# Designs tried in a protein design run: designed miniproteins, single chains, continued (5). Part 105

Each design is a single chain, and the fold is of that chain. pLDDT is the mean over its residues in the fold that is shown.

## One batch from the design tools (miniprotein)

Design m19646
Fold by ESMFold2-Fast:
Structure m19646 (fold): chain A 65 residues (1-65)
Amino acid sequence: GAEAEAAYQRLQDLILRSGLKLEVRHTDAGVKLVVEARTPSDQAEIERAKTALEAAGAVEVEVRR
């Protein structure tokens, strides 16, 4: 839905502007995005995106620090 799409765009923008590490893993359960946070602010933004994206179904988000 629109919230998940907006969350994905915000996550993409954060990754690009902050130079964060993103790993895309494909599993039988779906797609897993692994994102490394550099700051507490980055972690909070990633966790907000995680909530919206995981509610949309096949995408899982893992936050590393």
Scores: mean pLDDT 78

Design m19647
Fold by ESMFold2-Fast:
Formats: C-alpha cells, structure tokens, sequence
Structure m19647 (fold): chain A 72 residues (1-72)
C-alpha cells in the first residue's frame, strides 16, 4: 500500500538522520515533503563530501534510491 511505502521511506530517512546525529521518529510527511527532506539532506551531505568526508557516499546513494522510489 502507499501508506506502507511511505512508512518504510520515513524509516529509511530516519536511519540516515541518525547517522548524521539526529534521532527520533519522523512525522507523517506527504510525498512532496519527503522529496524536500531528501533534497535538504542531499545538500548537507554533498557539502560534507566536498569538504573531504567520503564516508557520506553510502548515505547519498541511499537518498538517490529513495528519490527514485518517491518519483514513481
């Protein structure tokens, strides 16, 4: 179901946020709000990558997968 798909995406985004030092459950977000969150996290992680933190690459790869799933 669409509700289950959004729940799984929120859980995956919460795990990415936890790796960035932000803990707690995500609120109920629309597709558009989830896409905005993905863009915000991508900008932050791209800035870290540009500063030499290559450890963020797997998180960026996961955000790309989430964005593709949301754009379906």
Amino acid sequence: SEEEKRRRIRERLARILAHMGVTGPLPELSKEELLRLVQTLRDILRAKLAAGDTSVQPLLDELERIERELRE
Scores: mean pLDDT 83

Design m19648
Fold by ESMFold2-Fast:
Structure m19648 (fold): chain A 68 residues (1-68)
Amino acid sequence: MKLQAHPLLSLDTDTGILTTLSGKKYKVKIGESVYDEELNTTYTVKSETTIEVKSKSGTYTLKLTPVD
């Protein structure tokens, strides 16, 4: 299932691929964090409904919504 928090930020739960705001792709599981050095941001998949984005400007909690 594909989940999307932003047009540029998505998680594919079938493959475990997170696409970050920079367009880079990382393999993640629910509960794991990924650091993207392109934007100096850390992404934490909290659940199937929630992703946390930690950047220099602050920490944001975004909703993951199915897109199929």
Scores: mean pLDDT 79

Design m19649
Fold by ESMFold2-Fast:
Structure m19649 (fold): chain A 62 residues (1-62)
Amino acid sequence: SERAAIIAELRAQAAAETNPEIRAFLEQTIDDMEASDLSAEGLRALKDGADAAVETIRKQQS
């Protein structure tokens, strides 16, 4: 399903992540997505928000 594909994308991203704080954040986001009944559109919005948060963390770590 499209929902499963979105979660799989984020799982691959978390698995490739070397920053433990960002990895933990991504893993929590995945758990929240799996526990939710959100549509694929809702999960895409969540993923976009998570990607933006990750970029903010990276910028703060300079």
Scores: mean pLDDT 84

Design m19650
Fold by ESMFold2-Fast:
Structure m19650 (fold): chain A 95 residues (1-95)
Amino acid sequence: MLLSDEEFEKALEKIRKAAKEAGLSEEEIEEIIEELKLIYKKEKIVSDEEKAKKIAEELRKKGIDVEIVDNRIALREATKENEELLLELLEKELE
């Protein structure tokens, strides 16, 4: 299920090219890429319970309702804004 960082980056490049050739707008392509990044980083953090808890606490401090299930971070409201913030926090913790 989980790709290496290098494999993931190559997959994103291929998806961007394919989506652009298929006539998707840049906004649609960005949404797809951000969703894929979020899924990938959520799976990486599952191996680190302490980092998952830190991210959940930061989201709660910002008023976002979030739970942790089997070290997976789950947003109760998966709005674009909440998903974007989660992705930023995942990137900081995963370096």
Scores: mean pLDDT 76

Design m19651
Fold by ESMFold2-Fast:
Structure m19651 (fold): chain A 74 residues (1-74)
Amino acid sequence: MAAEAAARLREELAALEAEMAGIPGMTPEDIELARRAAEEALRLMERAAAGEIAEEEAQRRALEVVAELARELA
């Protein structure tokens, strides 16, 4: 269910943000980048819940957002 997937993703991303905030040397800019990626992923899941895109496509795009974040932080 897209709404359930969005809730789970929100919880996982919140945990990731908390983890990043505890890392020595993590900049506010890096944390903000992660926050923006989380917001984009949540918007994709919300669009799937509204029937604008397929749930599977929203999940795939959300993973691509996470992969892009990982590349930017590397």
Scores: mean pLDDT 73

Design m19652
Fold by ESMFold2-Fast:
Structure m19652 (fold): chain A 88 residues (1-88)
Amino acid sequence: MDQALENAIRLLEAIKRAAERHADAAVGARAVAAAERLIEAYRYGLETGDLEALERRAEEAARTLEALLASDPALAALAKAEVARAQA
């Protein structure tokens, strides 16, 4: 479990880096904020072992990030590239 949460945090950090590189600072800032909330939720899960609290904390931020990635093709492309680099 812990390794899966650590891997999720690494992928979210890659998405955050992509968001920081986005040409539209407002879109980038919203994506960074959502990724940071998700990273915090996963870190809380690692620290406490409370997976139910992790799910509750992650739910809104995950939906926000998913919506941003679905609505902005440039953000989605940057995120895909950063995730591919993180997995290599």
Scores: mean pLDDT 82

Design m19653
Fold by ESMFold2-Fast:
Structure m19653 (fold): chain A 92 residues (1-92)
Amino acid sequence: SEAERALERYREELRRLRRELEQLKKENSDNAELVAFIDRVLAEIERRIREVERLIRELREGKVSGREALLEAEIILGVLYIQFGVAKVIAK
């Protein structure tokens, strides 16, 4: 149950990053290279949201341990934070 709640929080954090990237894209719409990079990261976020939703289902079904599911979600979020940081540096 605690692992499931943490995964739901990670899913909401991914949705927050998506909204922030969409805003950054709007603020930099004239920068074609940055827009292309952000579009790739947005596509990855959508795929990763689906992966977290799958992990929540598998956890509920007892097919994956809470520890393994949380570790996978933390790695996903960490990579996306790095990509978001890169996009913000390019926007400067």
Scores: mean pLDDT 82

Design m19654
Fold by ESMFold2-Fast:
Structure m19654 (fold): chain A 92 residues (1-92)
Amino acid sequence: SEFLELQEQLEEKAKNGEISKEELQALVKELSEKYGLSSREIQGAMSVAKLLKLMREGKLSEEEIEEAKKEADSIIKEYPEVKELAEEIKKL
């Protein structure tokens, strides 16, 4: 739960321009070391959650939605361990 809360806040701050890309990368590294997840797994989970959030907000075109779904499915297929994390984030 602590990891999910930090990840959600981090993504919202990045989206709103409140956090730099460098700060985001540093926090991803810290979370990777703290929770034993690879930086790719953490980035994958955040990307899936972000895409699902954008789809729900109606900010994507039909073409972008199709592309986002394919990208999310690809990430989940390669990193099955991030599926549960991404689903928990989208429920918040």
Scores: mean pLDDT 61

Design m19655
Fold by ESMFold2-Fast:
Structure m19655 (fold): chain A 100 residues (1-100)
Amino acid sequence: SDIDEMEALVERMQQLLQEMQEILKKLTNPKFKEQAEKDIKLMQADLQTMQTMLDYMKANPDMPADEKTRIMLSALVTLISIEGTYYTIQQMYKKEQAAA
């Protein structure tokens, strides 16, 4: 169902944010740590918005199909953004390890 797909997208976002927070704890470069903290905070706000949209979908099962599609597309765009941020934070960590 659309709700099951939306739940899967939100769960994936939560998993990526948890992994980013774990990398943040390992970062030692002050500039990388500051940038990662800022990016994670923005992604947390986006995830909160997606969780609110999921709750809205669950509360409104009769919502128009075009509205469901817009919410799902917003979730996909948000996931792509979070995945890009995750990649960037992983690269920061790899750069620190290479400099050690």
Scores: mean pLDDT 90

Design m19656
Fold by ESMFold2-Fast:
Structure m19656 (fold): chain A 99 residues (1-99)
Amino acid sequence: SEALKKHKKELEERAKKGTELMKEAIKEIDALAAQAVEVAKTKADSTALIEKVDRVREMGKSGVAAAAGTYAINEEEGLKLLKEAMERTQAELAALTAE
């Protein structure tokens, strides 16, 4: 039926949009983490701080990937999870640099 064809196309378009949202969010996380690493290098506990930044970066990327997967099946919940993952990652990176 036309309804089934339309539904399939809508699912494919949502999956593509979810991937683009994930790609942009990961790019932002990588940029923020790179800045945090440069700040961490100036601190006495640089090795430990860089490891913490890397952990926050990987957790942020994982959260964004999970949000993109959710977006493919539920746009509203996916966008909510994406926003929460980005806000948490930004806050944790800011806290590690303290400035």
Scores: mean pLDDT 86

Design m19657
Fold by ESMFold2-Fast:
Parts: sequence; C-alpha cells; structure tokens
Structure m19657 (fold): chain A 68 residues (1-68)
Amino acid sequence: MSEEERKVEQAIAAVKRLLDTPGLELSEEEIERIVDLIAKHFGLSDEQKERVLEEARKLYEERKAKRA
C-alpha cells in the first residue's frame, strides 16, 4: 500500500477505537470534530480526510441502527 493509504487506514482505525469504547456515546458533530483532529494529526489531505469522514459516518450509522 502507498504511504498515503496507510495514513488513511491508521486514521480510520483510530476512529473505530473511539466508537468501540464502551459507554462512549458520540454525536455526529463530535465525530466530525474528532475526524478533523485525527486528519490534522496524520497530516491528511482534504480528500483523505473525506474518506476517513465517510467511514466514520458509516460506523456511526451502523451503531445508531443497532441502538434503535
């Protein structure tokens, strides 16, 4: 994999760890803020940040559906 692809995967893994934390309930706005901070930490481009945000939103919706 390219170095850029690896950074995106690491960012997605970080988001997954936060969402998988027992008792931690995040809103959509909080997820967007966390993705922004993670993207800045890994030095992601705007396009890479959007990819991480898309995956974060999918994970959020999946957990929301399980809660409903």
Scores: mean pLDDT 76

Design m19658
Fold by ESMFold2-Fast:
Structure m19658 (fold): chain A 110 residues (1-110)
Amino acid sequence: SVDELLEKLVKELEEAKTPDERLKLLIEAGEEFIKNNAPPEELIKLMNGILYFLENNPEVSKELIEEAIKLFEKLGKEILSKITDEERKKIYEEDFEEKLKEMKEILEKK
């Protein structure tokens, strides 16, 4: 089902006409990935994709950036819950905190 969700997301992103519409699709995909217990590798890819999207599309609405930050925090929590190695978990937690800070800086520039 995660592969089917990814195929659907790719198609919908190609059909989307605005950055706001694309960000909404990424947020919806994140919620569905969490709901379907997606592997941490897929959650990490989506999380990085959202940050990359915001860095390249700063014109998206403030309200959607706030929703994306909320989802990003939720994705980070899910990923951390799936990591059993304590050293790897700490490294990931530090990386997550840095990326979250970058997203909040994008919001502050609005």
Scores: mean pLDDT 85

Design m19659
Fold by ESMFold2-Fast:
Parts: structure tokens; C-alpha cells; sequence
Structure m19659 (fold): chain A 82 residues (1-82)
């Protein structure tokens, strides 16, 4: 059961991360669109790019952290299964 708990935690972490990434992408897109509507085309494009670059970096950091955590949980689960 301890092994099952670790596997469930890994699945929950993956699902939570997927949802968080989707939310971040939607927020980044929304902010990017609003900025383009509020600023001059050149300034809007530059600011939009900065928002998207920041969003992409944040998503990459979250993915790496989740992958590391999931890997560690699954390794522990495997060890407990003998």
C-alpha cells in the first residue's frame, strides 16, 4: 500500500502540474492579448513577447521540478515493491 500511495502521489502531481501549466498558458495568452490592444503595435509586440518568454520559462521550471519529483516518487515505489 505504501508503494500504491507513492504512485498515487506521482499521478496527482502530474495532473496538478498539467492543470497549472494550462492555467499559466491561458493567463499568459490573455495578458499578451490585452497588452497588444492597449499599446502601440511595436510596444505591444515587444511587451507581448516578454510576457510569453517569461511564461515559457516558468512552465519549463515547473515541468523540470515535477519530472524530478515524479521520478523520485516512482523510484521509491519501485524499491518498496522489491
Amino acid sequence: TQSDILEQRAQQLRRGTRQAIDDLRRQGQQQSQQVRQQLTPDEGQRRSQQIMDRTDRTIDDIRRGTDDSVRNLLLQSQQLRN
Scores: mean pLDDT 86

Design m19660
Fold by ESMFold2-Fast:
Structure m19660 (fold): chain A 63 residues (1-63)
Amino acid sequence: MKLDEVLEKLGKIYGVDPEEVRALIKSLIEKGYSEEDIAKELQKKFGIPEEVARYLVKLYKEE
């Protein structure tokens, strides 16, 4: 799946745990956060660039 491919690459580039990233996206969606706010939280916690974080949130919602 496209999301898993991107998460695997981010794990190698930024040293982040793919499952921890996925769990945070799920938690924030359940709390009613917007895609923009979720992207900011991913950047803040994992150091993922905001543009990449927004792309991850879109992929998660479209799967």
Scores: mean pLDDT 78

Design m19661
Fold by ESMFold2-Fast:
Structure m19661 (fold): chain A 119 residues (1-119)
Amino acid sequence: SPMEAALREALAVLREIAEEIEPKDPELAEEIRTMVAFIEELVARGTEADLRLALRALVGTLLQAVEAVAANPAFSQAERDAFIDRALAVLRKLSEYASPAEQAEIAAAMARLEALRAA
């Protein structure tokens, strides 16, 4: 389905983010990989309920990962901005497949990510 494809694309971005984070924050990278494995299992089951859970878990994981990067002084402003940009692109894509309530949650997550640029 188009939603399943979008979720798999989001998982690929999360894996790339974890690889880039690992040299400076290996514990955060491992937490992201653990969540990726959990979400991949939800997508593999492929029920509407599992795909809805996968979307919510992806939104939460992206927000937590970028907020953790923003809180870590080992990451430069340029690195922080790059992670924010990639997370926002993923959230915009997921919003296309979200219910109205999920779209509001995604919009709130996007607003929180944009606020991190002002730090």
Scores: mean pLDDT 89

Design m19662
Fold by ESMFold2-Fast:
Order: C-alpha cells, then structure tokens, then sequence
Structure m19662 (fold): chain A 77 residues (1-77)
C-alpha cells in the first residue's frame, strides 16, 4: 500500500476575482506538475480548508473566502 508522506503545509491566497473553484483547480494543477516532474511519486493536495471572513447578510450567509489551506502529501509507487 502507498504510504502518504507529508511534503508541506501550504496556504494559497485567492487572487482578485478568483473563485474558490478556480483556486482548487490551481492547487490540483500544481500537484499534477509535481507528479509529472517526479514520476516515482504521486503528489496529492489533502485536508483542503477554506479560510475567510464571514460577511453575514440577514437574507444570505455570504463568506468572503480569502485563502485555501492544504497539506501536500506524496504517495510512493
């Protein structure tokens, strides 16, 4: 079985007008690049958490997400 190794704990700030979805896709693309450069291992972002300031509206709960935090792990082949 592949044993996950913690490579790093990362915090990525969202760019202006970047959606949470776009930020997550950017994290996945970076992990893909690392895997392509290091074929002996699979790099996977895990424990993805969204950080933000809650903007409470009486009718809607809107949270301004400002950063995505994750743990990058490496799965050996």
Amino acid sequence: AAVPEIVSEEEVYLEADESVREAVLRLEEEAKKLTAENPDALYVPTNVEFEGVPEVNEETLDEKITAVRYTLVKLAR
Scores: mean pLDDT 72

Design m19663
Fold by ESMFold2-Fast:
Structure m19663 (fold): chain A 74 residues (1-74)
Amino acid sequence: SDALQRAAGEAAGRGAAEAEAAGASPMTWFGIGGQVGKDATGVGIGKLGGETAAEVARRLGGDGAADGMAFANS
């Protein structure tokens, strides 16, 4: 789970930076990263204990990161 959490955080952070450089909202890229993380978590749910992408984000960056993923996924 720690490796998935780190990979999701890194991918989201990189995507947010790329979106910002392109003049797009970092939140838009956070949504893409959140959807990818959600799909990865769904695939591995039996192996990873069923954490959602939002729960992973909360553990990585706290409530702000979880709110960011929730906003971007809406």
Scores: mean pLDDT 50

Design m19664
Fold by ESMFold2-Fast:
Structure m19664 (fold): chain A 89 residues (1-89)
Amino acid sequence: SLEEKVKNLEGAIKEAEKADPYSFELASLYYLLGKVYRELGDTEKAIEAFKKAIEVLKRLLPNASDVQRKYLEETIKELEKEIEELKAG
């Protein structure tokens, strides 16, 4: 169920934060959590999770290589667009 996916993602996020709060994996888990909340119709929680994904991605920027930086910046822009679309509809 989507509710089980939320519980599994919350557990994975807790372990990922404990292991490395500066990981792309942590950002990806927050993104997946946001998608699941969107499917559940919980727009506010979806936006919160996407904002957390952006926060983690921004933490990675100062130490990123040129290739990594480009990918991180593109991913942040995509998530910001998703948040704007959720707020508009």
Scores: mean pLDDT 86

Design m19665
Fold by ESMFold2-Fast:
Structure m19665 (fold): chain A 93 residues (1-93)
Amino acid sequence: ADKKYKELNEEMEKLAKEGAENGLRAMEVDPSKKKEASELILKMSELRGQGMGDAYLARQKSEEEAIKIAKESIEEVKKIKEELKKLLKEAEE
């Protein structure tokens, strides 16, 4: 349980970092994307914080439930990372 939760937390951190880097680069390449990229980065940060916080609290009662919450939060962050990647691709066009 501890090992699996640690792996999921590391995956979440990596996804959030890569997403933020894509958003920051999109803003640098095309300043008109700044508002959209900033909003997506903020939403990703909020989902990361809320999801991992909920998983941490659930871990005290059920490690299985904590893992489920963490996985669901990771999938939501993956979606935003893909949106930020598309935004970067559009900025580079």
Scores: mean pLDDT 83

Design m19666
Fold by ESMFold2-Fast:
Structure m19666 (fold): chain A 89 residues (1-89)
Amino acid sequence: MSKEELIKEAEDAYQGARDTFKKAEEVAKNAKSREDLIKASNLAVAGRILYTAAVYYYELAGETEKAKQVRDEGDELFKKVDELIKKAS
């Protein structure tokens, strides 16, 4: 893959991860059942996988500082959703 293709893959994964965590947070905040909490947990895991993919592609593109920023953001968002689920449990 070209550097431009790697960056595009990273950006697509990063956007997907952000959208997925936003949905996970909304489901966790509005959870009224154990099934809602399971859904929020599954979305958080999916978001983490997408953040990991974004980090991987940014690193392959040589965008080391951006990869670190995305990794740190993903870790914080995962922790935030996990804490919301624990409070609602």
Scores: mean pLDDT 87

Design m19667
Fold by ESMFold2-Fast:
Structure m19667 (fold): chain A 104 residues (1-104)
Amino acid sequence: DALLAGIEAIFQELVERLGKYVDEEVLAKVREVLQATLARMRSLSPAEARALLDRTFARIATYIWIELQDKNPENKDSLLEKVQELLLEAGRRIRALLDAAEAA
């Protein structure tokens, strides 16, 4: 399945890039959530998969926000901005794949 393979590749890239900004403990939670999301997407329409993606990214953003609030590093705001940029980029790329699949 080319669509799911494309989404999986974007999720793998997102985890690798997030690993520069977040602890391995949070990164492990992000991996679990993304793997569960990918598995669920296999049985969903593109529209349902989009809704699941939006919920998944909101959940990931919350996990990272909580971790950064707890640790309160001096560069917290800069880290949050970079995390938000990575999530927005990944979300746009996956939504483009889902839109293409829906149009087919």
Scores: mean pLDDT 84

Design m19668
Fold by ESMFold2-Fast:
Structure m19668 (fold): chain A 89 residues (1-89)
Amino acid sequence: MFDEEAYIEETRKRLGVSDEDFEELVNEVLEKTKDIPPIVLYTASEPARKIALEIVKNHPKFKNLSKSEQLELADIVLYEAGKKVLSKK
């Protein structure tokens, strides 16, 4: 795996995603994936990735991002959501 902490920070900075908006996306992913095993979220496997991408596409601030930018955002949101489910919160 790559350095996910550095990737998250760099991606958020590049895309202009505030911490508040990022938290909203993570919370929506957690709600939509509550029946999906935590490891699937943390490894960004296909079912969870599709759900996260759909959430990003439907968000008013992010629906105008390019496809590649939306996928990058979905990936870091999935990682953060997976971390919250696998770790204590």
Scores: mean pLDDT 74

Design m19669
Fold by ESMFold2-Fast:
Structure m19669 (fold): chain A 94 residues (1-94)
Amino acid sequence: DLLNKLLEEQKRKEQIEKDIEWAMLDLRVWTGAVTADDIRRMLALKPTDQEILDYARRLAAQKRYDAIRLLLRELQRAKASPSLIAAIQKLLQE
């Protein structure tokens, strides 16, 4: 029980670190200053395919297709799953 509480606290801290990087990336999108380095830093934290897809959907909602194209290039470089790449590519066609 105590060990389970410590493990859950560690997972929560790791999730907070990811949430901060996502918030910083969202802020950079809002300011128009998303770079390949920003995306590579986020990908180094091993986000899930769902987290990446949700981010791409937020970019599409803001009509930030330039940032979606940059995200796709970095995902292709990182050998991301073909299904994730295809789902994000569909956002560019809408």
Scores: mean pLDDT 78

Design m19670
Fold by ESMFold2-Fast:
Structure m19670 (fold): chain A 114 residues (1-114)
Amino acid sequence: LDELLAQLGSDDEEVVIEALDKLIELVKKNQVKDPLRVLRALKRLAEKTTNEEILKKALELVDLLINRYPDDKEVLEAALEVLRIILKKSTNKELILKAIGLLLRVIGDLLEIE
């Protein structure tokens, strides 16, 4: 995990994309034990990138993480921050619509946490 999170900080977009693909597979296999570290790295990545493919893969990771941790307030709040940045930075209509859908879902989940 530490190596993959470090690779998300690379200036080489190919390295970042490969690291995102590997993180997606790890989340699907339930092998990520610290979702907050992943979400914090995705927030930093989303803030610095203008690459729509990177934003799209970051959005997919956020979707997978909120599905795995729907009752974790800190995870949902961190996901909300990443979604807000993606929504502000993306110019892709399909990506924007998907981000809005996930944003509404996260807000709904947060409202159920007492």
Scores: mean pLDDT 84

Design m19671
Fold by ESMFold2-Fast:
Structure m19671 (fold): chain A 114 residues (1-114)
Amino acid sequence: AVDLSTVSVKVLTSAEVYLLKNKASVDLAKQVVTAIEKAEDLYTYWEALKVLGTLLDKNPELVDTVLNELSKSKSRFAYGAAKILSKDSKTFSSNLRSRFDKVAKVVAKNMKPV
C-alpha cells in the first residue's frame, strides 16, 4: 500500500507509479490533497499535483472525494491545484474542468483575503 504520511518526492514518485497499475482508495485521494496542502516547496507541490492528475485520470469515481476535500481547504496550493486542473483540456472533460474552476472559487473564499 502507498502511504503519504511522509510527504517527499520519493514517496510521491512511488505513488504515481502505483496509480498507473492499481486502483486508488478514498483514503489515498484524501492523502494526495493533504500532500498538496503540506508541500514545503514548489518541486514537492508539482510532484503531488502530478500524482493527483494521474489519480483522477485513472480513478474517475474519486472526483467527488477530491472536489470535496479541495473545497474545504484554505491553502493557496489547493487553489492553485484546482485552477491548474481546470485548464487541463488534454486529461479532463469541459464539464469536469468547470467543476474544478468552481472549487477554486470556493477555496478563494476560504482564504484571507482574496
Scores: mean pLDDT 75

Design m19672
Fold by ESMFold2-Fast:
Structure m19672 (fold): chain A 64 residues (1-64)
Amino acid sequence: MPSRAEVAQALYRAIAQGLGVEVPEPRSVAEARARMRELEAQGAPYTTEQFEAALENVVKALES
């Protein structure tokens, strides 16, 4: 079963790839959130709030 951290890593990877950003994979949910805040601060068209909503939706789907 994928952990919450693994889901956060996969979501961040998809967003980063969509934006053409090559960065080391985040190792935790907290690190993924921090990197999303940095991308948002740099003007990325994806917010940390949208990332949190997507993470919770995927986790709920996997737990159901």
Scores: mean pLDDT 74

Design m19673
Fold by ESMFold2-Fast:
Structure m19673 (fold): chain A 77 residues (1-77)
Amino acid sequence: DKAVLAVERYVNKNNLTASQLKQPENKEGIYKELEKVGITDKKNQDRVIDAYINTLNRYGFTPDYDIMLEEFNKALS
């Protein structure tokens, strides 16, 4: 829930592409947003970012919240 919204808020605010999400400065910003919603472990933070990037690349667009939530839950399992 909160993790999907935290990543989407940061991505939309900064108008980031999937490619730009792999850049260290953008990852740092997303890490801080994820820490605010209780995801403080770097391994899980990276899994969430990778799930977001892979989902964007797979669908060629930003999917519905429910699809993104499912992909995040799979990544954190």
Scores: mean pLDDT 76

Design m19674
Fold by ESMFold2-Fast:
Structure m19674 (fold): chain A 105 residues (1-105)
Amino acid sequence: LDKEIAELEKRIKEDPKDADSWFKLGNLYFQQGRYDDAVKYFQKAVDLDPSADRYVNLGRGYIEQGRGTEAAKMYKKALDLDPTNQEAISGLRALGMVDEAEKAE
């Protein structure tokens, strides 16, 4: 993990517009329980190249921070891009937002 993080940090220093590398970095920090860093890197990836999966992972980061309102907003943005995204639907259900999840089914 630490070697993978170092390689991705080097890559984003060389190409700061590589959204995929920012997203991968966020995932590695998330796996380590470093949710503040994970959210920071997921936000950068979304800002560069938004996708349903990137919004879902940003939402998951917000959940781990106890930021349920921000998480719900990210899951809704994921469903705006992909109404069939099962992770976003499940995330909204977990937050008690079952009406929003049902609309996506």
Scores: mean pLDDT 81

Design m19675
Fold by ESMFold2-Fast:
Structure m19675 (fold): chain A 120 residues (1-120)
Amino acid sequence: MEEIYKEVIKLMQEMKEEVLKLYNELVELAQKGASKEELVEKMFEIVEKIEKYSKKIEELMKKLSKEKAKEIEDQFISFLNNVEDSLLEFAKKYDIPEEEIEKIKKKIDEIKENIKKKAE
């Protein structure tokens, strides 16, 4: 259990580092005057990266105690809320179409739902 918990914490840290890197790339693209289509593509790349890590974390959560799985759920949901807030502020600043914003929100909500189901 302790070793599995450490592996989950490591995956969460790697996810946070990769997401921060992609977010910095998104901001740099916007500063260079990239198209709205390129910005939307990078925003979806961030969400897809989170989904990839989420699936690995979900598999490991089944091997954790309910208490530790709940701790991971709470940390992961908090991180997703921060990512969503950052992407929404970015979208407002760079006038990203509402349709694309709604797709991003829906995908983040699906990731949240899946994590919650594994924390039984």
Scores: mean pLDDT 86

Design m19676
Fold by ESMFold2-Fast:
Structure m19676 (fold): chain A 89 residues (1-89)
Amino acid sequence: TAPSVEEALARIEAALARLLADPADEAARRAAVFTLAEIADAIPDEAARARLLALTSRIYQAARDGRPPAEIERLVAEMKALVREAAAA
C-alpha cells in the first residue's frame, strides 16, 4: 500500500534528520537514502518516479562527499516538492 503524501513527507524529514545527525555514519546514511528511494519507487507516475530516484542519487552523493548541510536540505526540499506535485496530478 502506497503511503499518504503526509506520511511520505514525514519519512523524508526523518531521513534528512538522519543524514545530518552523524555525517560519518555510513550505515545511517545508507538507511536514510534507502528510505528516500523507497518513497520515490512508490510513486505511480513513471516520469515523477524517475526524477525522484535521480534526486535520491544526488542526495546520496552530496551526503557521501560531505557537501554543506544547506545543499542536502535544498535537494531534500526539491524531493518534497516533487512528491507533492506527483500527488496533486
Scores: mean pLDDT 81

Design m19677
Fold by ESMFold2-Fast:
Structure m19677 (fold): chain A 76 residues (1-76)
Amino acid sequence: MKITVRIKGNKVLIEAEGLSIEQREEILEHLKKLKPKRILVEIIGNNLTILLTGLSEEQIKELLEFLSTLGEVEVY
């Protein structure tokens, strides 16, 4: 699985490719725990695109650590 995270101002964009159904559900459940102010999710086949706003720097760090347990993470 490949995960790309782009941080642009107050927005965090996550793009994940080649997900199993179980990995997709695990990511979505983890995001619910972070309680972002806004969350937009787009699911196309095995690919997941998520836009988050309103996360603190500590929440972003925690999210990156979590995503790194699932696969390769590239941060921009």
Scores: mean pLDDT 80

Design m19678
Fold by ESMFold2-Fast:
Structure m19678 (fold): chain A 118 residues (1-118)
Amino acid sequence: MKEEISEKLRKAAEEGAEEGKKIFEESDLEEVKEKALELFKEAGASEEEIKLFEEAMETSNVDKFQEALARFFDRLVEETEKNPEEIEKMLERMKNFSAAATLVAEIIREKVEEEKKK
């Protein structure tokens, strides 16, 4: 069951990542930041998790970004395993989370690329 749930969540994450890339391409930087925070809240991310993403974005810290990703994913898998009847709701949360995380990853990528290039 846990492996099957993880696979479904990963597919939802892929769909969210595609939506996130589209938002990034169509939006200004300020809109991207605002939309990422909204999507994290809709995904049910904790204040602590959101703070880790903010710190990762501000400092271009990939390790903090990966830590926040792992914490949210593991928590969502556990919650889904305990409440399998809520799988559809959890998949929607994963899509929103993945879209937000993709926006943050794109911001970090541009900042790191600019600093290393100059």
Scores: mean pLDDT 77

